# Designed miniproteins, single chains, continued (2), part 71

Each design is a single chain, and the fold is of that chain. pLDDT is the mean over its residues in the fold that is shown.

## One batch from the design tools (miniprotein)

Design m6452
Fold by ESMFold2-Fast:
Structure m6452 (fold): chain A 70 residues (1-70)
Amino acid sequence: MELTERAREIAARGGEAGALTVQRLVAELAPETLSYGEEYEGKALEKGLEKAEEALERAEAEVEAALRAA
């Protein structure tokens, strides 16, 4: 589904720090994926979505670690 929605969910869990972590990791690891709607198709889109999912999973883990450390 939409990676933007997933990113918002992760950001909401971590508050301001979570939002910044999501923005940083998505921009770092998969900046193009969020800029492309229907521009990319097939394997290219699939690969981009995979990278963005990876970035969001990492962001979620960092948010959870920060919340435990707080």
Scores: mean pLDDT 60

Design m6453
Fold by ESMFold2-Fast:
Structure m6453 (fold): chain A 85 residues (1-85)
Amino acid sequence: MISKEELEREVSRALVIMALSVALNIAKQQGNDELAELFEKARDAVAAGNYEEASKLVREISEKTKGTDLAKLADLVAKQLEELA
């Protein structure tokens, strides 16, 4: 049986992937291909277990989207990734 700690980590990872996938779709809908590519790379890094690279990409997204709801989502994801790394 998976430990409670490992289950919580896997749930957090799945929620981060879901949040990044939602943000990717929003960026695509807005026609921002550069932003969509950054969210896709961040999602793929999380899926690969590369939380340091994902955190770096999400911080870049937050900087590029400052003052928007996507920046708030990126900041939330960055905090979650720091706890997973």
Scores: mean pLDDT 82

Design m6454
Fold by ESMFold2-Fast:
Structure m6454 (fold): chain A 86 residues (1-86)
Amino acid sequence: SRVQELLNEVEQLNKQIQQIMKDLKQGKMTIREAVDQLQKIADQLDGILEQLKADPNASMEDIIYAGSTLALTRMLIWELKRELEK
């Protein structure tokens, strides 16, 4: 279903976020590179969340899952941007 395809995309993006944070922690990625990649993921998650909100077949759990992933991604971007100002 369309909802399942969107949820699979959220899952894939969540795995990408985890890999970015791991690479950043291990010094394999700069903070600037992490911010740039996370911003692209946040933009994709925002589009997915709006599609889920518009779909009558999407459950509250589905919307919360996508919305929570987006919120976490935006918080990580904010935290990392703060590090770049030091």
Scores: mean pLDDT 90

Design m6455
Fold by ESMFold2-Fast:
Structure m6455 (fold): chain A 86 residues (1-86)
Amino acid sequence: SLQEKVERIVRLARETLAALRAGDEAAVRELVGRLVNELGEFLDDPEASEEEKARLEELVGRFLQAVRDRDLAAAEATLEELEAFA
């Protein structure tokens, strides 16, 4: 279901943030790959509205940018927005 896909994306984002805090670069790379794949599956789902797709893509994109920048505060803030979306 769409809800299960969103819940997986939120869980992967939480795990990515935890790995980033721990300095586990290998785990961050693996989790980012899984997060991108799950986003792709959501974006390909015909049951998701264009508004839901645009919002989730925006939120995941900002989260991934914060992860690349090693900006923990921005990553936490975007994760809170992802949790509110779910």
Scores: mean pLDDT 89

Design m6456
Fold by ESMFold2-Fast:
Structure m6456 (fold): chain A 75 residues (1-75)
Amino acid sequence: DPLAEALVRWALSNGITAESPEELLRKARRIVDGLLATLLDRSRAALSPEELLAFLEEHKAQLLPFLRRQLTEPE
């Protein structure tokens, strides 16, 4: 999943880490699905990895704390 892999690389570059890379990637896939559903409901836009990274950087101050919690919090 190129979008989930891009999200994981972005998260690691911003200091978000997890013991299991596989769990991190699994959580990233669910987060991407949620973002796509929200964007489709409100904008109807398809998202490339490059567009995802641009979105994350544009909204970094608001999204980074949310994504850190979502990616590192146990289920």
Scores: mean pLDDT 71

Design m6457
Fold by ESMFold2-Fast:
Structure m6457 (fold): chain A 99 residues (1-99)
Amino acid sequence: MVEKLLEAAKPYASEETIKKIENGVKRLKEVIKKNNNDPEVAAQLEGAFAASAIRLVNEDAGPEAAMKVAKDLGVEGNSVDELIRKVAEKAREETKKKL
C-alpha cells in the first residue's frame, strides 16, 4: 500500500512533499523489519503512515489534491478527515491480505 500511495502522490504534490513521503516509506520499512515483519504491527504502521501522507498532501497541495491521491488509491469521501480514515483502513486491509 505505502508504495502505491507514494506513486499516487507524485502527480499532485511538490517534490519536497514527495521526498518527505519517500523518507517516511524508508523509515516505515525499517521499523516493520525491526519488529520481525509482524502482520498486526505492519498493518497498524502502514495505516498510520497512509493517514499522515494524505494529511501532508492536503497541507502542501490542498484538499482537491488529497482527494485525487485518495481516488487513485480507490478511496472517495466528502472531507479530508473521511479520506484520511478510509485510506488508513484500506492500507491496513491490503497489508493483512499480503500476509
Scores: mean pLDDT 82

Design m6458
Fold by ESMFold2-Fast:
Structure m6458 (fold): chain A 99 residues (1-99)
Amino acid sequence: SDDAKKFIAVFLLTTAIRYLIEHSKNLSKEELEKLIEDVKEHARYVARYYLGLTDEQVEEFVEKLEKIVREAIEKNLSLSDIQKRVMELVDEALEKVKA
């Protein structure tokens, strides 16, 4: 179902971002940038194949997700704050698909 796809997408992305933040404290700048790129590639896959976004919508989604990731690292955001922002991003993307 579309609701199940949305919930799984939010869960996968939120979990990946939280894992990245927890490990960011132990990583070099180069290792952190590599993990951010890995999270972006995972987000591109989820956006394209799970959310059904077009190429242009995928790139917009990934750019917006990277902003959430970088803010989450900078502010050490909680799991609930990350989940809220990711859910808002997924909702925005799915509404654009219906239009």
Scores: mean pLDDT 83

Design m6459
Fold by ESMFold2-Fast:
Structure m6459 (fold): chain A 64 residues (1-64)
Amino acid sequence: SPVDQIREAVEATIQEHRDEPLPVLLQKAGDTVARLSAELDVPPEVKRQLAREAARKILELHEQ
């Protein structure tokens, strides 16, 4: 599904940029969500959910 494709791309972005500062990682993950949501014609509500999920995952990684 488009949602699963975006989630997989977010995970890849997090892994590729894990050593980057928190604001940079958040920006890159947000860019991935925005770009793919546009490409896959994902509704704004779903895009907002995916952006929040990405931010939560990144913050959890930095708390550990």
Scores: mean pLDDT 83

Design m6460
Fold by ESMFold2-Fast:
Structure m6460 (fold): chain A 70 residues (1-70)
Amino acid sequence: MKTAEEVKKEIEKKLEEVRKMIKEKKPLSEIVKQLDEIDELVQKAYEEGLLTEEQVKEIREKILELIQEA
């Protein structure tokens, strides 16, 4: 994982997979595990300077919405 564009695309793809899991009524434990993995990826990307603070907040808001929906 090297470019900001690649990281953003990977995060968006993973969030889309989580939305699919919610629609398919996957266990909440699996959904939370995937969201935790996304949050770890976001945190690492922020530390590497690949994401701005604003982008991190936006992604975290999406994660919280998905947790509430699940």
Scores: mean pLDDT 81

Design m6461
Fold by ESMFold2-Fast:
Structure m6461 (fold): chain A 76 residues (1-76)
Amino acid sequence: SEKEKAIEELRKTLKELGASEEEIDIFLELIELSNPNPSAEYYRNIIEVLKKNKDKFGVSKEAQDRLVEAVEESRK
């Protein structure tokens, strides 16, 4: 469904911003608490706000990529 696609895109966006799976689950629960039946459009609006403000989150994309690379190197 469109709603399921929007939720998956939101999960991916939050993960790209450095959120853990547990943090993502809590965030989704808070969305549903604030709006008991969120539309696909509502989720997409949240994604757009996150994307527009991604540079304002505590970890830049470059820093996040370096952290991911360091974790992967530690597994070799």
Scores: mean pLDDT 73

Design m6462
Fold by ESMFold2-Fast:
Structure m6462 (fold): chain A 68 residues (1-68)
Amino acid sequence: PLTPEQRELLEKALKNIEKSKDLTVARAAIRDLMELPLPEEVRELLRKAYQATSIDEQIKLLKEALEV
């Protein structure tokens, strides 16, 4: 499971992505999250989100990462 600090950072990123609805902003936020020492299951979801071509898919994958 995510630590409280890691969860807070991921929730902040998700909130910003939902507000901006911008793929470039989303990818930058996801890249920053990938610098953290996250569980492999979460890193795999972030990697998929980074490669996603739609904002809806990125949001879906980030929400899945919060459930790990």
Scores: mean pLDDT 82

Design m6463
Fold by ESMFold2-Fast:
Structure m6463 (fold): chain A 86 residues (1-86)
Amino acid sequence: MSVEEQVGRVLHIIGLLIDGELFPDKKLSKKDIEIALKNAKELANDKSVPKSLQISALDTALESAKFAGDKETAKELEELLKKVKG
């Protein structure tokens, strides 16, 4: 993927987190969390993406999963984040 596409994915994941914080009555759907997780996993495996952007995307997706109450997805993202940080 191009750098522009990866930046777009990071911004999308950040947007999901902001929506969850600003609109707590507008809970994130399971589909939105699945999209965030998919984008975060792709970014974490893309060697062309700076590590700082990978970490930001994973942190954002993790917070989104926590807001949705999806403990399973949150656990997967936490483990993936540890792997990228290590």
Scores: mean pLDDT 65

Design m6464
Fold by ESMFold2-Fast:
Structure m6464 (fold): chain A 107 residues (1-107)
Amino acid sequence: SMIDKIEELIKKIEELVEKMRASTDPAEQLKLFDEIEKLVKEAIKLIYEAARSKGLDMEEVQKEIDKILEEVDKMREALRNGDKDAAVEHAEKTIELLKEMVEKLKK
């Protein structure tokens, strides 16, 4: 199902966030961020498709997606400033928001 694909992407994001947490190399952290951003954007595309198919309020869905994208932008800014711990916190918030969207799609 589309929900199963989104959950698989979230698990991959969680694995990349753990690699980022363990990394001491800023260049590796930026590469991990690029992979995380790609997977988040793939999850968002599937969320839009699933939400439309379920007849959800697309204005409310867009507000939640905007929050996810804001956390991704904050993660990028933290890494640009050399703050890995802040980047990981924003990544964890991104995962939390994605999981909340999945629960709404299951209803």
Scores: mean pLDDT 91

Design m6465
Fold by ESMFold2-Fast:
Structure m6465 (fold): chain A 72 residues (1-72)
Amino acid sequence: AQERLDAEVEAALVLIDYAVTKISSKPPSIEYLERLIKRADEVLANPALSPEDRAILQDVKAELEKMLEELK
């Protein structure tokens, strides 16, 4: 119960940070995107994460990686 709740909270926090990144008029730093991708990977490694949240977070990670590539 607690492990799943913690996974859901962490997933929600990554999604919120991603949404903020998308609406920002200033491009995010490379370090910020790398940190957010790492956080997404940590949440994705949690087996308590729901399949639905996992799919959404995988899509978000792919978009973050694309944003990082555009900044290089």
Scores: mean pLDDT 80

Design m6466
Fold by ESMFold2-Fast:
Structure m6466 (fold): chain A 77 residues (1-77)
Amino acid sequence: SMKTQIKQQLLDVLSQTVQRMQKAKLSRKQIEQALGVYQSYMKKVYEAIEKGDYASARQIIEQGQKDLDELIAQFES
């Protein structure tokens, strides 16, 4: 189902984010900030799923991945 595929994409983003944070050796505060961003996007994705708006859910996941990548890159700088 589309709902299952979107949930899997969200989990893949979390897995990639955790691996990147571990590799970057981020501080506890930086990890908490990144996970906070992830949780904010997760909430928006679930709201879109509840409305049956799977196109918006996918776009929200893509934007969340970009925002998380940018945030972690800033922490590495």
Scores: mean pLDDT 86

Design m6467
Fold by ESMFold2-Fast:
Structure m6467 (fold): chain A 96 residues (1-96)
Amino acid sequence: KDEVIERLLSEGLSLEDAEAVVNMLSTLPAEVQDRALKGLTELELVVQTLDPTSQEALELAKERLSRFLSPEEVEELSKERSLTGMLVTFISSLLS
């Protein structure tokens, strides 16, 4: 959990947002948690190559996370304006 918090902080999330994401992850079944962690890894790759506030980073993150989501869930993800919002929406969608 501490390692995930440190990763999220390095990607520009606040401590409060990072803790909220980790708390969401801890409530997921193991198989769903694995998919959530894969999504987080895809997002980390995006922010390592692109400015996380750029439109290009948001579009690439949506494309990468959409691999784990239904078309309806991808539409909800597309409403997000930040990487933090996309992570929260992505994890919430995996609970559906």
Scores: mean pLDDT 72

Design m6468
Fold by ESMFold2-Fast:
Structure m6468 (fold): chain A 70 residues (1-70)
Amino acid sequence: IEKAAEKAREALLKAGMSDREAEAFEKSILKTKNPENIKVGLELSLLHAGVSKAEAERIAKEIAEEVEKE
C-alpha cells in the first residue's frame, strides 16, 4: 500500500497538483486501503488537475492494481 500511495502522490504532482494536496491524497490512501475508492478518488483528482479522461483512468487503474498486489 505504501508504494501505491507514493506512486499516486507522484502522479498527482506530475499532473500539477500542489505538494499539500498530493500529500493529503497519499495519507487518504494509507487510511482507506480500498483499491476501488483509491481508483475513483485518483481519477477524479487527475481530471480536476487537467489530465485527460483516458490518461486519468489508465493511471488510476495501474495504481489500484498495485494496491491489490500489496
Scores: mean pLDDT 76

Design m6469
Fold by ESMFold2-Fast:
Structure m6469 (fold): chain A 60 residues (1-60)
Amino acid sequence: VEELKKEMERVDKEIAETRQKLAQADAEGNGREGAIYQAVLAMLEGAKAFLEDLIKKKEE
């Protein structure tokens, strides 16, 4: 359970960093980079939801 919580912290940090990079790409008009970072964000948010479900099941 602690390992999953640490992974979720890592994913949260990656989400924050990716959001900053997406905002920068959008500000620069870099559509290609923006599309890549949007896809990465969707993947990271999916991974976070999966980890949250696993933690819930193990704590119950």
Scores: mean pLDDT 79

Design m6470
Fold by ESMFold2-Fast:
Structure m6470 (fold): chain A 91 residues (1-91)
Amino acid sequence: SAKELAEEALKELEEAIKVLEEAIEKAKKGELSLEEGIGAILRGIGAIFLADRALEVTEDEELKKELEEKKKKVEELVKELNELLKENYDK
């Protein structure tokens, strides 16, 4: 159902936020491997993809707003981690 998809997408976005924030903290300490960093980015991209699918079918305006807010947070974290990885591994 549309509600189940939205709830699954929200859960995946929340898990992606946690993974990305942990990876960013490790990257700032010089403790993040390239493989772990790429894995975190891919997790974020997957969560965004699922959120986009949920947004296409969800009619609940409160769920849409929460999906959009958490999706934006994941996009910002993916960008931050990608910039940190470029600084550490593109020299």
Scores: mean pLDDT 86

Design m6471
Fold by ESMFold2-Fast:
Structure m6471 (fold): chain A 75 residues (1-75)
Amino acid sequence: SKEEIEKLKKELNRAKAFREATETMLEMFNLQLERSSLPQDEKDQLLAQAQGKADALIAEIDKKIKEIEKKIKEL
């Protein structure tokens, strides 16, 4: 129905926004690290940890986006 498609579109939009926010947060964190007085090795370790967490979260979001897109196509 039109109502079900509209709900799925809202859910898809929210998921896409969350994906973009996650990428932006990682970029901002990297900029903060670059401006800090921490040793380079410590900066690299912190960035690698943040990137790993962001990659895992983005992978889960991408899976949800794919599931929502499939549901929309089946309607």
Scores: mean pLDDT 88

Design m6472
Fold by ESMFold2-Fast:
Structure m6472 (fold): chain A 61 residues (1-61)
Amino acid sequence: AEAADAVSDEDIVNAVATVAKSLGGDPQRAADVAREALARGETKFAAMKRAIDLASEQAQA
């Protein structure tokens, strides 16, 4: 969101998948969570935060 409207929904999905992989989590699950949040009409920031929070929990489990 800080990078203006240049960031697409698919960019957010790809970004959270990459972050999840770096954390040792499931990149596909993070991508799915981000897509679902965006489909519900949540902001790109909220979708990204939700997916990353889940990936962090999965990596810690």
Scores: mean pLDDT 75

Design m6473
Fold by ESMFold2-Fast:
Structure m6473 (fold): chain A 71 residues (1-71)
Amino acid sequence: MAEELLDRLRALQKALLRRLGRPAAELAQLDASYAAARARIAAEAPPAELVARAEELFPRLVAELEEALAR
């Protein structure tokens, strides 16, 4: 689920950056950052406690990003 969580957050952040009219270079930087995070997770399984905490916080983060995107 951690990789799915990262993909979801990346998609929302990219949508926000596009909505704000940010340059393609900034979007590419975001993609690179998430790719690096995914590689790290693939090399080492994240602690279950961290995954559970992320799942608890995820709905709030999604709501905040969607609020920002509603403009």
Scores: mean pLDDT 72

Design m6474
Fold by ESMFold2-Fast:
Structure m6474 (fold): chain A 104 residues (1-104)
Amino acid sequence: ARKEAEEAVEEIRKITRESEAKKEELRKKNPDASLEEIRQAVAEFEKPQLEELAKKYPLLKELIDNSSSPSAGAVGLQMLVMADRVEEDLRERGLSNPGDGVFD
């Protein structure tokens, strides 16, 4: 449901904040590291957390599975946009009523 997407975005925000801290830590410990090496290490740090969220939130899993290189921030933004778009489209077409638990 949309509420699940909002909860997933809050979890993604937490991961993004932790990823930024990890990036700064890596830069400080190894200033000679390339931007690609740091991005790779951050991606490896984010991957298990995003996989855990994907198990909890099916909409997030679909976004991750359909993305070649998802970042936590980009996935979170797309998830909110998709949740809003799907909910609005279904409501406009008379195919959903949030009170009926269509997305539960």
Scores: mean pLDDT 65

Design m6475
Fold by ESMFold2-Fast:
Structure m6475 (fold): chain A 75 residues (1-75)
Amino acid sequence: MKPLTPEQLAQLPALFAKYDTDGDGTLSREELKALLKALGQNPTDAEVELILRALDTDGDGTVDFAELQAGLSRM
């Protein structure tokens, strides 16, 4: 997985809303993987797990928008 471009980061709010199917403001592991693929990334399951664990400080297996934006902006 490569660092996101500013263009990909600009697409993040729209893609987050699209893959947040229940509208609760969080993404599951599967939804996060689908969002990253939609951004043109090819993450492995291990890379998705590392991202999720780095951003999911509560250990509930989900990532909110603020956590995702902060994590992906640092890449």
Scores: mean pLDDT 73

Design m6476
Fold by ESMFold2-Fast:
Order: C-alpha cells, then structure tokens, then sequence
Structure m6476 (fold): chain A 64 residues (1-64)
C-alpha cells in the first residue's frame, strides 16, 4: 500500500468528522513508511478540522 494514499484517505475521513477511522488510516500510513514530515503535515491538517485523534496519530508518526 502507498503510505501517501493512506494519509490522504485519513485526512478525508477527518474532514468528514470520522476521527476514529481517520486516525486508524494515519497509523496504517505510518506503518507503511510515511515519513515524520508527512506525519507532521497530517497532524496539522487534522487539527485544522478539529479531528483530535487523527492529529494525535499524525504527531505520533512525526516523532519517529
């Protein structure tokens, strides 16, 4: 699976208010090789939409 595609899907779910599903997709993106910079970007986008769990998953990926 492409980590970038998973991250984009996570952001779309977060934007739709599906925070749990968005967070799971971002964690899967991290497992698939998403970079720390991509994780930071995902966190910032999720924070903009108020998706706290997806933002947390992105921040966790950014620490690695």
Amino acid sequence: LDAGVLAVLGGQYARQGKDEEGAQLVREAARAGMTPDQGAGAAAGAEKFGAKKTAEAGREAAKR
Scores: mean pLDDT 78

Design m6477
Fold by ESMFold2-Fast:
Order: sequence, then C-alpha cells, then structure tokens
Structure m6477 (fold): chain A 64 residues (1-64)
Amino acid sequence: DDERTRALAEQARDELAGIFGDEEVAQRVADLALEAARNSHSDDERGDLLTPVVQLVSEAVEKQ
C-alpha cells in the first residue's frame, strides 16, 4: 500500500517548493524520499524514512 508514501512525498515536495521557491529542489527531495520508502519493509518504516529526508534538505539549506 503505497498511498501513504506517495501522499507524504507529495506533501514534502509542496512544502519545499514554498520554502525554496524552486521546484527542482522540491522534486529531488520527493524522488529521494520515494526511493528510500520503496526499500523499506513496512508501512511504518516508510513514513519514518520520509520525515528525515525532508529534515535533511531543510537543514542543509539553512546551513548555507
């Protein structure tokens, strides 16, 4: 059931597009989150993987 993973990836992309004003960065983060989630073995793990990916990108931008 990939609906939850897909919804989280879309939400991350939308939030990051608002923060950066850059659709390319938002799309890259969504792609990375989906790849990480596809390699997980449970729905709970998929959700946990999406959150750190979004946090990592946000922190990297602030660190610049």
Scores: mean pLDDT 60

Design m6478
Fold by ESMFold2-Fast:
Structure m6478 (fold): chain A 63 residues (1-63)
Amino acid sequence: SSREQILKLSKELLKASENKSSLEEILEIVKKILDELKNDPNSSQGDIDAMENMLKVIEQELS
């Protein structure tokens, strides 16, 4: 289910953050979480907006 996939990706994001993974790796995980949130009808707009804002910040840092 999308919820299980979001949970799995969220755990991967936390591990990437804790292991000081590259911003490029974190960006890929955030994009995957955002896609799953957009495909889940139970997702809140607030969660989608938060991930979109995080994505924009990471993309700006990589520019």
Scores: mean pLDDT 79

Design m6479
Fold by ESMFold2-Fast:
Structure m6479 (fold): chain A 77 residues (1-77)
Amino acid sequence: MKVTLTRKDGSTVEVEVPEILSTEEAEEILVKYTGVSRNSVRAGIGFVQGVYFLPSDKVKAEYLPTINELALLFESL
């Protein structure tokens, strides 16, 4: 599916991804396309997985924009 991600500079990018990714695949995509730090991305993934009671090894692509916004927030703290 297509997801829209926001980079650190505020610009956006559309990325074609499978509907379900591994946690490592989600991390690599977010770091590569947004420029957000790996630590902030990892914190965002962990937060979403915890809040929605999701498996720790999988991420639904539909959550990538939410993880991206959280990671940007963590970078700003």
Scores: mean pLDDT 84

Design m6480
Fold by ESMFold2-Fast:
Structure m6480 (fold): chain A 70 residues (1-70)
Amino acid sequence: EKKKKLEDERKSFEEMAKIYEKNHQRAEDLAKQAAKESPVRAKAWQGVADATKRLAEEYKKKSEELKKEI
């Protein structure tokens, strides 16, 4: 039971990391596109890109820590 819960949580964190990695790439693309028309919009999307990259790294780290408990 406990091992099953840890494995399920590890998979959830892996899935969250992948979602944030996709969001990071999208935000980077939107920041580049906005940079030609609006510095304010470009900065806003770059902020989202930076935040999503940090979250992706955090969830990947959480997944690795749970993997050590299995």
Scores: mean pLDDT 82

Design m6481
Fold by ESMFold2-Fast:
Structure m6481 (fold): chain A 100 residues (1-100)
Amino acid sequence: PLPASLERLKKEDPELYEEALELEMGAALIVSASKTDPALAAQGERQLRHQVARMVERFGRERAERVVEAVLEALRKNPQVSEEELARIEAILREALEEA
């Protein structure tokens, strides 16, 4: 089953939904690596930053923000994601949006 924010995005804009899935993969890399592999966590951060920049260039800031918000809402509802991991991912994504 898909999180409600991602189900909504899939119905409204299937292309942005594919971007959201890729962004979730980068976030998952940070979550899985946070305590055991700092280099892999850093790789996840670089992946998130590059994807946000690409989304802003390809789709514009407003549509890129919609993808980021849908992913953040999904992560907030995921019991496997800690408050610290969520705060880190949110900071990375919001900073990447502002830099792009």
Scores: mean pLDDT 83

Design m6482
Fold by ESMFold2-Fast:
Structure m6482 (fold): chain A 83 residues (1-83)
Amino acid sequence: MEEKLKENAKKILDNIRERLTPEEQKALNSDTETPLKIAEKILKLIAEGKSLDEVAKEFNMTKEEVIAFIDKLAERLGIEKVE
């Protein structure tokens, strides 16, 4: 299961750059901790092979909240949910 999550996270990260508006791209490069920037950090950790439980613990979130955060980002970019 974690291997599938890692692949999905990589796919979303790869597509982020192509699907973001100029405003969203600017938000990712900002020093401000936006929801989009936090979601990118979460995706990077999962792509590096960290489990959902480890990522959730680092951000003081539940596993379900991490999934919801990724899902919200995917919906915003017009791509399918990470389950």
Scores: mean pLDDT 66

Design m6483
Fold by ESMFold2-Fast:
Formats: C-alpha cells, structure tokens, sequence
Structure m6483 (fold): chain A 55 residues (1-55)
C-alpha cells in the first residue's frame, strides 16, 4: 500500500452518514454512493462508545 495515508483520508471523508442502531448493537456507516456498512458489537455500550469516537 504505497498511498495508505491518502487512501485512508479519502475513505474517511466519503462517509455521508453515521448512525447508531441500539436495537441491533451496531453502527451503520453510509458511504457517498449510498452503500451501508454495518459494524456489530457484543453490547450496546460498546456500540455507543465507538459511535462517540466516530463523531
């Protein structure tokens, strides 16, 4: 990965929305193209902490 820094910065800035889903203990990351990626956690508390670090 010769351009890791540039690639990571562009990917981070291509998020349209970040949502916390407490029912499913997950965070929903919406990309510029409308694709949703789910990050699942064992507990709602872990999901909340991760969400707070992303916003």
Amino acid sequence: MESEGGRLAKEAFRLKDIRLDEKNKSIVLTQEDGTENYIYFDTVEEARKAYEKLI
Scores: mean pLDDT 69

Design m6484
Fold by ESMFold2-Fast:
Structure m6484 (fold): chain A 95 residues (1-95)
Amino acid sequence: MSELEKKLYEALVIIAKELGIDPSGKSLVEILKAVLDALAPDMSEEQRNALISAAENGDLSFLLHTVLGIMAQLTSQGNEKVKKAQEELINLVLS
């Protein structure tokens, strides 16, 4: 697993836990599906499937933009754990 893929997985785990979703035993794709169902229920099936396909095919750059957007939304709501995870992910990308 690449460092970016591992960090994206860790970020999704933190997001899931803050949303009350148990990430235990779930793959990156399974956690992404649960997070999208919780935060973007109005997302079209086509858009949702495109994001899932990107994650499955290793389009980590596209997935990164989506995860950072979700983290920014939760951080704007005062979630300090998500804010810290967002800062760590941004620092990795800028390195």
Scores: mean pLDDT 78

Design m6485
Fold by ESMFold2-Fast:
Order: C-alpha cells, then sequence, then structure tokens
Structure m6485 (fold): chain A 72 residues (1-72)
C-alpha cells in the first residue's frame, strides 16, 4: 500500500517524526511515480542514504533527490 511504502522508506532512512511529516507528501508522490516498485524504492533509499552520509539533513535536498530519482 501507499502507507506501507512510505513507512518502509522512512524506516530505512531513520526519519524522525518531524522529518517524516515534512516529507510525507513528497514521498507519497515519489512512490506513486514509480508505480509502487519495491526495487526502485530500495534504490531510492540507498541513493538518499549515501547523499546524507556527507551532507547534513535538508528537506529541500531530500525533495530534490526524489525529483531526480523520478526521472531515472
Amino acid sequence: SLEDAVNYLAELLGLSPEQYEALREAIEEFVKSINYDLEKLKTAAEFIRLLFEDHPFNVSLFKAALAYLKTQ
């Protein structure tokens, strides 16, 4: 489901409740754009995790990463 997919990504990335709330709509749109594809969701989680290993958490950067991944 949409909720399960959003929760799965949030758990993989260790999002706080505040981060989750700020990103929920963007993550929902991303999940819909990839037609609930679990492998694409896992790839997105890995990409975003690596991005934030060297960068402080930033909602705008997270949303930009999701927008980029929608084109792949």
Scores: mean pLDDT 82

Design m6486
Fold by ESMFold2-Fast:
Structure m6486 (fold): chain A 111 residues (1-111)
Amino acid sequence: SKAEEEKRKKMLERLIELAKRVLERVEEGADPEEISRELGSGPVTEEEVEAIVLQLMWLYLVAGNYEEAIELGKKYFGLETLEELIEKILEYYEKVNPTMAEKFREFVEKK
């Protein structure tokens, strides 16, 4: 039980640190391969990097930083508009985490 709590805490800390490092590297214009190399946890799959980038796009939208969200979408997914970016995030989460997709849909409907 305590070992499981400590594992969950370490995983949460790793995800926060990963998202922060990805954000810093994305702002510097780093590509997904460069970001993976610098994560300090060994090799990261393209799927994991994609998930983190999608999470960062959502965070930028929450912050009202639409230009930064679109720049990420353009760089990693070839997206040109806010509408395309929203659709990409929804499509991804509907496939891998329907609960998160519903939360994002609710967020978008309030704006």
Scores: mean pLDDT 70

Design m6487
Fold by ESMFold2-Fast:
Structure m6487 (fold): chain A 58 residues (1-58)
Amino acid sequence: GKKEEIAKETAEIAREMVLAGASQDEIREVVGPVLQKLDDDGAAEAVAAVMEALEEVG
């Protein structure tokens, strides 16, 4: 659904930022506002997707 799409897009943005050499602080600054716009379910999915993407790409 829309929340799952936002979660995936947020994770992909975080992944691209890591590949571009962005710091963890820069990624949190971008991701934080997006998470605040989601409900609890969407926020949990987005957090999980972002954490997995960051762990995978280092």
Scores: mean pLDDT 72

